# Designed miniproteins, single chains, continued (5): the designs that were tried, part 20

Each design is a single chain, and the fold is of that chain. pLDDT is the mean over its residues in the fold that is shown.

## One batch from the design tools (miniprotein)

Design m16668
Fold by ESMFold2-Fast:
Structure m16668 (fold): chain A 90 residues (1-90)
Amino acid sequence: MEEREREIERAYEEALRLVEQATALVPSIGTALYEGVEAAYELAKSGSKVDQARRIAEALAALLRAAGVPEEIVQGLEDALNRMVELGEE
């Protein structure tokens, strides 16, 4: 159990690093990105409602693309959020 929680936390930290990069490019979406990543992290840790965490990841990726954030950052964040969801399904 502790090892799974540590891996979810590492994915969360990676997601936060990418949120910081996106927020530096488009400051107006920063609050929404932080809140969305935090919500996905809490859902992943609970091991329940992982479909909601996945929908949050999809919504954040769509927001980043609409805001003109580079695809490399969008893909990185989507990958980190999906990793949290996959670990939460265990």
Scores: mean pLDDT 80

Design m16669
Fold by ESMFold2-Fast:
Structure m16669 (fold): chain A 82 residues (1-82)
Amino acid sequence: YRELARKALEEGRELLRKGKEAFENKDYEEAIRYYQEASSYFSLALVYAEKAGDEELVREAERLIEEARELLAQAEEKLAQL
C-alpha cells in the first residue's frame, strides 16, 4: 500500500504540473481536466496511505487534494470570465 500511495502521488503531481502549465497558457479547459485527474490520483493515494498506516503520506495526500481543489476552483472561475 505504501508504494501504491507513493506512485499515485507521483502521477497526481505530474498531472498537477501539466495543469499549471495549461493554466499559464490560459487554456483553462485543459487545466481543469488535469486538475480533476490529479485530484483523483491524490484521493487514491490517500486511500492507500491510510491502509498503509503512513501518517506522513496521509498528510501529504490531504495537502495535495486541497491544493488541487483550490487550483480547480481558480481555473473554473477564469473559464467563466471568458
Scores: mean pLDDT 86

Design m16670
Fold by ESMFold2-Fast:
Structure m16670 (fold): chain A 66 residues (1-66)
Amino acid sequence: SGLQQLFDVIQNREKLRKEFEEAAKKGEKVKITIKDGDSLYGQLAAAQIRRIAKEAGVEVEIKLEK
């Protein structure tokens, strides 16, 4: 659910940042699917992911599902 994904992003923010930094070093684009992307929680999860990606200097592609 969107709420679970939001919690997972928040709880693992530093781990995600390190993974994104690693992807950036390899020239890889990160692709992430957000479930319940039309919900408030799904949109908040996507926003947190975009913020982490910007801080890590990696390109991220987010797919929002209903």
Scores: mean pLDDT 78

Design m16671
Fold by ESMFold2-Fast:
Structure m16671 (fold): chain A 98 residues (1-98)
Amino acid sequence: MKKEEEKIKKAVDYVKERLDKASALPSSWPSDEDLINELMEKFKMSKKQALTVVNYVLLGATEEAVLEIMKGKDKEFLDLFLNKQLSSEEAAKKIKEA
């Protein structure tokens, strides 16, 4: 659904901004659970959706890559990233094109 895609993109941007702000103050670095809870509260997403967003943003995935992963292409992304040793950006591009 188009509304779900927009919600996921906003959640990815939120996590990226949250981590960027925290990088200047390591004591303010959020835990994965903090990020998951913030996404569930702010974007009304499930814990599974929030976990997917947090985990793959930490791997350097783009909004488009996270959308494709949430469509069940997570194994394809991990194969490209871990087994074929592509960068997160290259893996995200290939999963979007596949």
Scores: mean pLDDT 70

Design m16672
Fold by ESMFold2-Fast:
Structure m16672 (fold): chain A 65 residues (1-65)
Amino acid sequence: SNRAIQIAVAAAIRLVALGSRALIEEKDGAVVLTLVDDSPAAREEAERYKKRALERGEKIEIVVK
């Protein structure tokens, strides 16, 4: 949904500030936040955004390479 995309964009901006690169994609009807060149702090932050999205009735999948 558009709301899930907006939350994913906010997460990606925050992740860049933590030294991580993130890609936002739609795959099989789901919004996917893919972490590239991530860190433990970036992974934890992405998971927090996933939880916040869920609390708002939206789903974001986190993929880590």
Scores: mean pLDDT 78

Design m16673
Fold by ESMFold2-Fast:
Structure m16673 (fold): chain A 64 residues (1-64)
Amino acid sequence: SFRENVILAVELLARLGFISEEQAQELIKIVENPESTDAQIEEALKEVLGERGGLIYQVSKNAA
């Protein structure tokens, strides 16, 4: 699913050291919240990762 794809990408980025474990956990919390909209997930990704967050959102959505 889209949300599972985002979680996998975020966990991989934390493992590779591109984001902190704390940043990864905050993003995962937003994604796992069923009340979070797709737009809120995109905004959260962009706040942490900038333009790369938008790319992760788009790739995750297209792979679902």
Scores: mean pLDDT 85

Design m16674
Fold by ESMFold2-Fast:
Structure m16674 (fold): chain A 61 residues (1-61)
Amino acid sequence: TLSRTNGNLAAAQKIIADSDIVDDVISSLRDYLAKSKAAGDTIRVDNITTLLNNIEAGKAA
């Protein structure tokens, strides 16, 4: 059941990544990442980077 649940999560992330709005979300997250880097907020930078990588990986799959 856990493996099936993880597969469903990956499918859901791909559906979100394939939506028209995902490019706007990615752009907003990249802008927020740049601002967080300028502010020296390393924890927020790491969190946003992880989220962006997950969204972009879902879009690429």
Scores: mean pLDDT 68

Design m16675
Fold by ESMFold2-Fast:
Order: structure tokens, then sequence, then C-alpha cells
Structure m16675 (fold): chain A 75 residues (1-75)
């Protein structure tokens, strides 16, 4: 069970929406399957965690990206 304040929840949704758009645009630009691009997100998450381990905003972005990956696994 997750506990999220209204402000944090709204920010999370905004970040997820932004990344969905970026993935769509990038996939179209490079002729890559969006699913393949999403499968590469775990590497990016690990990089972000390594570079910004104590940044609350970086943790929020990582949470948003993880939710995006979970959605793709569900199809």
Amino acid sequence: MKYISPGKEKMLESIIKLFKRLIELTAKRYGIDPKELILNLPDYIELLRSLYPDDPFAQLVIEALKKLIEEEKKK
C-alpha cells in the first residue's frame, strides 16, 4: 500500500505523462519499438540512482519510470 500526499501524487502523474510523450516521440524519430525503448529504462533508472542517490526529486522520477515499466509489462 502506498502513501502519497496530493501534491506528490499530482507531480508523479505529470512526470509519467511527460515520459510517455518522450518515449512516443523518441520511438517515432528513431524507428524503434516503444516497448524496446521502455525495456532500456531500467538501465537509465540505475544510472539516475547512482548519480543522485540522496535527491528526493530523482527518487520521484525513478518511481514514475518504474510505474511506466510495470504498465508495459501488463500490456
Scores: mean pLDDT 74

Design m16676
Fold by ESMFold2-Fast:
Structure m16676 (fold): chain A 114 residues (1-114)
Amino acid sequence: LDEKRARLTELLRQAGEAIEKGDYVKALELYSQALTVAAELARAGDKEAIEFGAVLLQGMSDLAEKAGLTEFAEKLRRIAEEVRAHLDDPEKAAQLLEEGSRIVREAAEKLKAL
């Protein structure tokens, strides 16, 4: 658990650096990895990781909207809301965080192709 929390923190630090440099593709790839780690923490009983994952999904929705990726922004916002509805269901929350990770990765691929 502590190693996964440290990895989550490091991925977020790297994603923040990527945003500051204007590398949004790299930032989305790192956030996708962060959501996967958050899902693993959620399954391990870390309720704070579920709440944090919802915050990340909302942030990624906002970033996708600013990048003109409207369909991805809408999907990510919906998943963030569903994660918040399942704070007491770690397995369902983890599955939703993994779905969010896949959508963020697809958004990164779409942005890279532009």
Scores: mean pLDDT 85

Design m16677
Fold by ESMFold2-Fast:
Structure m16677 (fold): chain A 71 residues (1-71)
Amino acid sequence: SKEEVEKLLKEINDMIKNNEDVKKVLQLAQEAYQLIQKETDEKFRKEALKKLEENINKIHKMNEEIEQQQL
């Protein structure tokens, strides 16, 4: 449902802000992606995918900074 997608996207964003476990955030992002793909509303799917992509890009930047500090 659209409400479940919006709830997951908000939860992912809140977890990123709180610097929670990256693996857990990525698992929720995968669940959100699967729910978005099941939605029949093309406009909603495009908007939800864009929001999810923005969140994933934030996680990837955080991971790159961690990897560069370990090298």
Scores: mean pLDDT 76

Design m16678
Fold by ESMFold2-Fast:
Structure m16678 (fold): chain A 104 residues (1-104)
Amino acid sequence: SREELRERALRLLEEAIELLRKAIEKSTNPTHKRALESIIELLEEARRALEREDYRTALQLVRLALQTLEILYESPELSEEVKELIRKAIELLEEAERLLRELL
């Protein structure tokens, strides 16, 4: 159902946000920390959009977050721990994007 898809997308966004908060805690590079904080802000906005059933805005914000996160993931200065957290967050957000497309 649409409600089940929405609830699943919300849980995926929440899990991705938690992984990225852990990535911030494990990061020592202030530029990487600021990038991760900006991505978390986008995902918090996506969660709010999803809560008000604004699926188009939620999808756009998730896509922007994914784009930014993929660029960050390619940075050679990231530790392996931070890369693994970002990789897992990307996988969760790709699934959230798929569910959001189904909600349109």
Scores: mean pLDDT 91

Design m16679
Fold by ESMFold2-Fast:
Structure m16679 (fold): chain A 96 residues (1-96)
Amino acid sequence: SVKELLETAIGLVREALEKAKDESPEVRQLLEGALQDVNAALTAYENGDKEKAKEMLQRAIDLLREALEKATSPEVREAIQGALDAVRKALEELDK
């Protein structure tokens, strides 16, 4: 369940980054950072490091929130919101 949620979150962040090709370099860098952090969370989770996984997901949430505020395209904003919701679900499941 947590692994599937993390894999879904990675896919959605990647999709948001692909759609953000015409966004500012700052928005794209924030999305690249979020992608790195969700991948790091998956690695930490697979290694049994729940606390590190939670820390990486919280960092990804912060980066995705900032990207959402700075994004100008409605399609990109919708994709970032979907990614943000998926990362939040993964974090909630880790707290159970």
Scores: mean pLDDT 90

Design m16680
Fold by ESMFold2-Fast:
Structure m16680 (fold): chain A 87 residues (1-87)
Amino acid sequence: EIKELEEKIKEIERKIEELKRRMEELEKEIEKIEEELKKTKDKKKREELLKKLMELGVEMVELAVELTVLKKELEKLKKKLEELKKK
């Protein structure tokens, strides 16, 4: 059962790394849109860019929540592994 916990920990760590990578990609996309907004005077185009920023912002919040859940799960699994190693 210790091996199963170690495998689960590694799998969650991989998922956390993948989520962090996706968040980094979203941050870059948000920065690009913010730069376009600074250059754009057209009201209709500004509204489209703002809508896209809101959509990306929602996705970022969703990923941040998922990351928090996975980090808490990882902490619980690590504590369980430490308890099993003490026996």
Scores: mean pLDDT 84

Design m16681
Fold by ESMFold2-Fast:
Structure m16681 (fold): chain A 86 residues (1-86)
Amino acid sequence: MDDGFWQGINTPLDQAKQLIKQAENSKTLDEAEKLIKKAQQILDQLSQLVRDRMPDSSPLKQQILKEIEQLKKEGEEILKKKKEEF
């Protein structure tokens, strides 16, 4: 598989993970909301790319989509927790 294709998948996943981690460690609700919103936008774009570019027969497609959904859920849970703290 082309390195450019994997960078197109792995780089946005890593960026989203970093943004979610930064949101968890944020000192303000406003910062957490901005970081989570950016992570969700990256994950939504990545989900669309994976659905459009990968065949449905690929087990890797399902694995990546599950990881995206888990990260989106983690971000929502962090944001809810931050709203309760502030």
Scores: mean pLDDT 80

Design m16682
Fold by ESMFold2-Fast:
Structure m16682 (fold): chain A 89 residues (1-89)
Amino acid sequence: SRKERLLERIRELVRELRERVAEEGLEIAPSSLTPEEAKEKILELARKFEEEEGEEAAEELLAELLAQALVNGLLDEEQVEEVVERYVS
């Protein structure tokens, strides 16, 4: 399903990003957004990008934004899954 593909891609990107932070000393900037604001903004951006660039490109953007939000502690795993469900519904 679209949900399963997105969650798998997010998990892959999270793994890669965590390794880069740990091994390269990269700092991921903390977000000034609340979790609620981040969820709405990510959904808005992904839906707009879908209209302009298509579903595949929008799914990749969504996965990247959610992976970053999870790694920087802005969203937890349950909140990430909620956003994915709302996007594919």
Scores: mean pLDDT 81

Design m16683
Fold by ESMFold2-Fast:
Structure m16683 (fold): chain A 74 residues (1-74)
Amino acid sequence: MPSPEEQLKALIEELEKLREEALKKGRTDIAAYVDRAIEGVKEKLAKAKTEEEIKEVVENARTAKRVALSLLES
């Protein structure tokens, strides 16, 4: 099982790819949402002091990915 830090790194990379896909489709609204989500995740990670807090950041990143995918399908 990958560590929470490894999961978060993979999720950030996936979010960055979703931003690129949104831009290619002319969905600048979705790209802006993803950029803000990535920034928020990185800011929360910088403030995380426990493994439990890092796991919460991972769940926030997963939620952002699900929202971005749903918006791209609409």
Scores: mean pLDDT 82

Design m16684
Fold by ESMFold2-Fast:
Structure m16684 (fold): chain A 85 residues (1-85)
Amino acid sequence: RPRIVTKLSTALELPEETVDTALADLSSTDLAELDGVLSGGSRASPGLLSLLAQRLQVSEDDLDEALRSLGQKELDETLELIRRG
């Protein structure tokens, strides 16, 4: 969980406390989906985007872009390791 809080805090330029509070009321299923998105495995569902955008007081577009950028960075880092080995 702290890893997710730090990534979102940095990407959205929000305090970690604000992000942690917003994530505190998410279900285990929503948190698992979010972790998968941040690992570059998938895009966030419209329902997750709407819920998180409302809780973080950001637009769904800003949140979707931040999640895509974080997921792409994780994929790029993974691909670089494969390419090197």
Scores: mean pLDDT 74

Design m16685
Fold by ESMFold2-Fast:
Structure m16685 (fold): chain A 73 residues (1-73)
Amino acid sequence: GAEEEAERLIREAEELAAKSTDKELKLEAEITVGVAGIVLGVGKVTKDESLYEKAVELAREALELARKALEAS
């Protein structure tokens, strides 16, 4: 479901961002990963499925940022 998808996308984005050497884009990607993780965590505590969908959206944004950071590295 969306919870598992968000967890996978967050992990993938974090791993790609960690491999980046572009300081500013890496930081932007890592911040977005952090925000996605917080939204996912709140969703788990509140059992709000809409927050899982939002975490997926944020995780996809983080993955795109991490990809750009890696390309700039």
Scores: mean pLDDT 86

Design m16686
Fold by ESMFold2-Fast:
Structure m16686 (fold): chain A 63 residues (1-63)
Amino acid sequence: TLTPEQKEKLNELIREFWERALTASREDLPGLIEETAERLKEVAPSLAERIDAQREQALAAIA
């Protein structure tokens, strides 16, 4: 279960990801996805499997 502080930080990281993704080149997107997934797992280790699954889906979508 996530604390309110963890939820806020996750929302912040997701917002930052989308802002950066809108201006990122195709070559930069995989790195941005990987970086964001790692940061999300640092905030919420209990969600690591779910975050990794979403990371793989995102990488597959842009491949």
Scores: mean pLDDT 83

Design m16687
Fold by ESMFold2-Fast:
Structure m16687 (fold): chain A 76 residues (1-76)
Amino acid sequence: EEKKKKFEEELKKIKEYLEETLNISEEGKEAMLELAELVLKYELGLLKKEEYEKRIKELGELAKERAKTEKPVVNV
């Protein structure tokens, strides 16, 4: 209960900070928010180490794909 509420408060602060940082893309903000959620859940003990490691790896791989895979603007 208390841990979940602390998680929501910290996540809200991070989201507000990212919204103030106007020099990053919306996709970048979403990726940072997803990462922040995982870190906060792990720090607050809402997530087990194994689950945290699995999710952090999955997000890391998705972030690398988004960064490397530039989709050309194609209008057909």
Scores: mean pLDDT 68

Design m16688
Fold by ESMFold2-Fast:
Structure m16688 (fold): chain A 97 residues (1-97)
Amino acid sequence: SLRDEALRRLARLFDMPVSVLQRALGGLRLSPELAERLLAARSREEAIDILAEEAVREYGENAPVLLRAKAELISDPRARAFLLEVAERAEELLKEK
């Protein structure tokens, strides 16, 4: 599926197992449109921007707080760092409004 291909792409970009990424992204809906955008991402930084934009779209002003709360529940340090980076970028996007 497009979702599975996008998860494998992210696993390569972030050097994380797919299972770890699935836990980190739990609760965020990977629509076909989002999956295609993630598959087109050329860099780790581009993938973070795409995910932060989608988190803000789905959760609004609460996106950074929810992502940080999720990070605290995850024992894998790579997944925690990943979620904190998405949260920081989401906070930056909200400050631009």
Scores: mean pLDDT 82

Design m16689
Fold by ESMFold2-Fast:
Structure m16689 (fold): chain A 87 residues (1-87)
Amino acid sequence: EDVERARELLRLAEETLRAAEEAVENGASIGEAIGLVLSAIGIEFEAELLLKRTEDEEARELARRAIEVARRAKELGMEALRKAAEA
């Protein structure tokens, strides 16, 4: 189900964002920060693919939200990576 897949991608994006926020606040290793960035990129890619193939309006809206959340998670993951590299 496209809606169910979009909900799962949004959930994964929100989890990755939370982990990236924690990494920025509490510190993370370089490897952990890289992992967060790669996870966010993967979620963004999958949500973009779903958005391009689905005609379900609810799934499209959830996929757009997943893309926005994943992009924010990527930005914070990159910030955590920068901080880890400077330590």
Scores: mean pLDDT 89

Design m16690
Fold by ESMFold2-Fast:
Structure m16690 (fold): chain A 58 residues (1-58)
Amino acid sequence: DGETITIHGAGKKGVEAAKLHASIYPNASFLLVDKDEEAVKKAKAELEAAGIKVTGEV
């Protein structure tokens, strides 16, 4: 099983943190946690477009 990294906050800082960690851990999957469903959806789409494995949780 691959490593899963949890990012709290799906805003700009959360997206940037996920991209930074993906550059260090290219085989990791990411879990975005935020109460804002639209922020999670937008962040997930951006990270997936960059080739990063990501799941969102609200």
Scores: mean pLDDT 79

Design m16691
Fold by ESMFold2-Fast:
Structure m16691 (fold): chain A 67 residues (1-67)
Amino acid sequence: VVEEAERIKKEVEELKKALEEMIKRSLENGAVMTPEQQAKIDQLLAELEKKLEEAEKKLEEYKKKEE
């Protein structure tokens, strides 16, 4: 269903933005991230990016089926 794929994409985009904003604010307040924390954040961001790409491809397939 197109609506479900769009909802997932929006949810993932919001999570990614929230995570980036939290990281930015922590750094601006002088917080120092450990290498372990940075690696975990990078891994989460990569996973979210892959989910976005998958959702976008599914949306394109749905649009093509209507042709």
Scores: mean pLDDT 73

Design m16692
Fold by ESMFold2-Fast:
Structure m16692 (fold): chain A 98 residues (1-98)
Amino acid sequence: MAPVPLEDLSPEEQELVRRFLLLDLAKLKVDGITSLLDLLQKPRSEMLDFLMRELGIPDRATAERVLETALFEVMRLQERYPEAHSLEELSELLRQRS
C-alpha cells in the first residue's frame, strides 16, 4: 500500500499519527518491540488491532492510513538517525523536532 503524506491526512488522522509515534511506541516496548526492525516484523493485523483499540479508531481503512503514514515517518527518522537503536530514541527525536 502506498504511504499517504502526513500533510494529506485529515487533522484528526494527523493527530492519531502523532499519538501513535509519541505514546504508543513507548507502549510497544512493553511487548518487546524496541526497534524499527522489531516493529516491521510485527504482524500487520496485530498492529492494526492495537492501533484501533488504543487510539479508538472506528474503521480499519483509517487505521491502515494512520499506520502506513506512521511507519513511513519512523522509517524516515531511522534513515536520518541510523545510530538510534530504539523506538524510544526515535520518539524522543520526534518530540524535539522544531
Scores: mean pLDDT 66

Design m16693
Fold by ESMFold2-Fast:
Structure m16693 (fold): chain A 84 residues (1-84)
Amino acid sequence: SLEEAEKELFERLRELLERRDPEVLKEAVEEALKKLTELAGELTEEIKEKAEELGVAAAGARLAGDPEFREEVLRLEEEALERI
């Protein structure tokens, strides 16, 4: 389900954020986003779009090392969770 896929994405992101490895984070986010996109193929376009935004924003924030970007990622995660 999308809920399970999203939980898996969050679990992987959290684990990588703790390791603070931007290269590994980028790869894992891309892989998790791909799996989530495949599952969301049977769901609304809005849910798919939110999943893509979450993955891209998270990767971007870690690569940039920008505190403001991190806050924006958290906001996107909260918005995605509210839509479920």
Scores: mean pLDDT 55

Design m16694
Fold by ESMFold2-Fast:
Structure m16694 (fold): chain A 71 residues (1-71)
Amino acid sequence: SIEDLIKEALKEEGLSEDKFTDEAIKALVEALEAHPEFDREALRKLLRSLRQFDFVVDGAQARQLFALAYP
């Protein structure tokens, strides 16, 4: 599933799922379903940018990060 793809990408980038709320994961799933051209490499780049933050990512933040990454 897209959710499993997101969770595996988080694991690959060394990020805990606890760094995202359930609403943030849902927002990313919805964004990826709406934009199938947003490939795994683009997702990994987005997630890598989050390693600099020390806070939990909520749904609004997840949507904003996706919007910045999507042309």
Scores: mean pLDDT 70

Design m16695
Fold by ESMFold2-Fast:
Formats: C-alpha cells, structure tokens, sequence
Structure m16695 (fold): chain A 80 residues (1-80)
C-alpha cells in the first residue's frame, strides 16, 4: 500500500544512503509484510553499520537469500 511504502521510506531515510538506494530498498521490502515497524527500524540501523552482512540481514528478518544479496549489492555500490 502507499501508506506502507511511505512508512518504509521514512524509516530508511534515517540511514546515510542516497534517495535512489532508499527507493530501491523500499520496493524490495514492500512485499515482506512480516516485517513490522520495529523490525524495519532495526533494519535501518543495521544498514548504517560498516559491518553489514548477510547474517545480520537474516537476523533482522530478511529470510530470502536473493533479497539479502540485492540489499548488500545496493549498499556496497552506494559506499564505493
């Protein structure tokens, strides 16, 4: 929903990531309806960490390996 998209975007905007990466992450996270606001906030904090890893994303509730790989690639490209 538009409300859920706006909420995810707002939470991710607390990160140091660009607006373009925040938009792509929002679309990746939108279908993950099991993630509540607390989990989305925790994920946003993890995305700011220099020690971001697939394991930390799994622990934050990103159970799909393909989604974890895409998130890691987007964050790595932004930091390069």
Amino acid sequence: SSERRARIRAVLSSSTLSDAVVEELTELLLPLTHLDDKQLLALSLILNRPDLSAEKLREAGITDPAVRERILALVAAERA
Scores: mean pLDDT 80

Design m16696
Fold by ESMFold2-Fast:
Structure m16696 (fold): chain A 67 residues (1-67)
Amino acid sequence: MPSREEQVALLEAEFRTLSPEEIRELLREWGLPEEVIEEVLALHREGRYREAARLAVDALEALQAAR
């Protein structure tokens, strides 16, 4: 299973190449709530790719744990 740090690093690399629309679709496929998707996109628009990736990974982990 990929570690949280490994997932963040991989997602950060992807976020640098993905458009905001592509990121929105990806996060919707993951089942993240719309408010979290908007927060990730806000960070991405500011060029804060690592913070955006970390937030997305943390939210996915929390979603899977909480159900």
Scores: mean pLDDT 81

Design m16697
Fold by ESMFold2-Fast:
Structure m16697 (fold): chain A 68 residues (1-68)
Amino acid sequence: LSPDQLTQLQADFTRSLTDQMDKIRKDGDDKTAALKKAGSSQSDIDKVKKDTDDQIAALRKQADDFSD
């Protein structure tokens, strides 16, 4: 692959990751808000936040590994 092709693939990958992270954050926020309105326990809300953070961290780790 040429350097230009690698640069384009990296740009496309970064955009895809950003879109995925954005969707995960939005889904997590919506679920957390729904749980709060439903009167769910703080532990349940915290678990959803933790799951969302873990998913984002996994994607960030994948981006870091791709750069290596």
Scores: mean pLDDT 80

Design m16698
Fold by ESMFold2-Fast:
Structure m16698 (fold): chain A 55 residues (1-55)
Amino acid sequence: MSLSQLQQQIKKKQKQVDDTQQQYDKNPSSSTKQQLFDSQVDLGMQYIQLGVSKL
């Protein structure tokens, strides 16, 4: 995957984190907390790939 494509995916994943954070804030539950955690992990994995691609 190109660096530009990876940066676009990071932006999309950041929006997903923002959406799951908003959902958790409106309806705090184990389910919404898990969704927030999963989206944060996905974003973190994209940042790791971005770091590796710059090497």
Scores: mean pLDDT 78

Design m16699
Fold by ESMFold2-Fast:
Structure m16699 (fold): chain A 71 residues (1-71)
Amino acid sequence: EVQAELEKLIAELEKRIDEIKKNPMTPEEVQKFIDEFIEKLKSLPSNVKIDPELYRRLQELLDELVKYAKK
């Protein structure tokens, strides 16, 4: 179920951001995680209606994570 997979991916992002805040990772390590995460997202079916709240939360977390991959 796509909704359940998205909830798991959101939880994974939240956990990773918390880990980065406690134990800073290199920008290279953060970028590698982002790349792997995007590949997981691309594997989800494109023709399924996704909950707008889950999608919004996912985007917010990805935007925060990208800040750690910069400089």
Scores: mean pLDDT 75

Design m16700
Fold by ESMFold2-Fast:
Structure m16700 (fold): chain A 97 residues (1-97)
Amino acid sequence: SKEDNLLEAYQDTLLELSKATSEEQISLITSKKLLFLQVDLELTDPELYAVLQGLSAVAGAKLNKDLQEIRELIAKMELVNQDLGRLTQEGIKKLLQ
């Protein structure tokens, strides 16, 4: 379905963020891919903005290897949107292994 395609694209974007090693890569992935997914999902509210900030912060924390900060961001994202939080949590768990 279209929803399945959007979820796959979102998960792929999380994987790319996890592999990002520079602020430029993080900004590019967040701005271009996550904002594009926002349009497709018809999300234009503070909840998606919080998700985008959370994803950027997780990528930044990973570059600094702060596991505690990553855990706190995962918990916050689970509260923003149950489905998006689950996908983000699964993506981050794969990256921490």
Scores: mean pLDDT 52

Design m16701
Fold by ESMFold2-Fast:
Structure m16701 (fold): chain A 63 residues (1-63)
Amino acid sequence: LSKDQIIREISEMLRMIGEYVDELIKAKTSKDPAEKQAHLKKADEIIQKLKEFLEVMKRLESQ
């Protein structure tokens, strides 16, 4: 991978981490149990996507 591609991938990861933290804050500040669960679900979806992204990158490195 080129240096530029690596920088783009790291930037995308940081973006996803930011969205994850934002959803956790919304879950914690929500008084409605249904809204809290919805935000926690979104946070879980983001973290799962991040884990899949990391797995793909690890596989590309193992050539």
Scores: mean pLDDT 79

Design m16702
Fold by ESMFold2-Fast:
Structure m16702 (fold): chain A 89 residues (1-89)
Amino acid sequence: SLREEIRKRLIEEAKKAGFDEEEAEKLAEELVDELTEIALEMGLETAEALEELLREAEEEARREGLLPDEASLAEAIAKAKENAKKLKE
């Protein structure tokens, strides 16, 4: 399913960003439903199309100086989730 494909890619991206297996799995579970909903609302039928969209959005944000050159969109999302958790505490 599209959800499962997105989940697998989120786990891979989180591991690439330096998260361990447990954190990568938790991060993927937190983000998969939100990203699947976005993909479906935008008419994206594959995880590859969603990944390309997120990559393009990251490139545009970097061009506008909104993201550091070293940060991926997945890493930025992960940091935003961590900050939101700290605000809830």
Scores: mean pLDDT 63

Design m16703
Fold by ESMFold2-Fast:
Structure m16703 (fold): chain A 87 residues (1-87)
Amino acid sequence: SKRITARLIALGATNLITKELEKASVPKEVIDAVQETFYQIARYADEGDVAKMKALVEQLLKDYPQLPKRIQEKIRETIDTLAELLK
């Protein structure tokens, strides 16, 4: 199922992004917010709700503009991959 695959990709991305944030010495509270957002993205990926996944990412990046640009780019790339898969 494309939706099961999308959920697994979102969960895998959560782990990779968390490691990159830790390497960048991002504060724990910000890392926790990013993880929580990606767990919600995984739920919406399983539901096939691309619009809600995109809205969550835009809100996350608005709330935490201090996230390193390379990590912001990885987050956006992940959502684009999920959106393409769920077409």
Scores: mean pLDDT 86

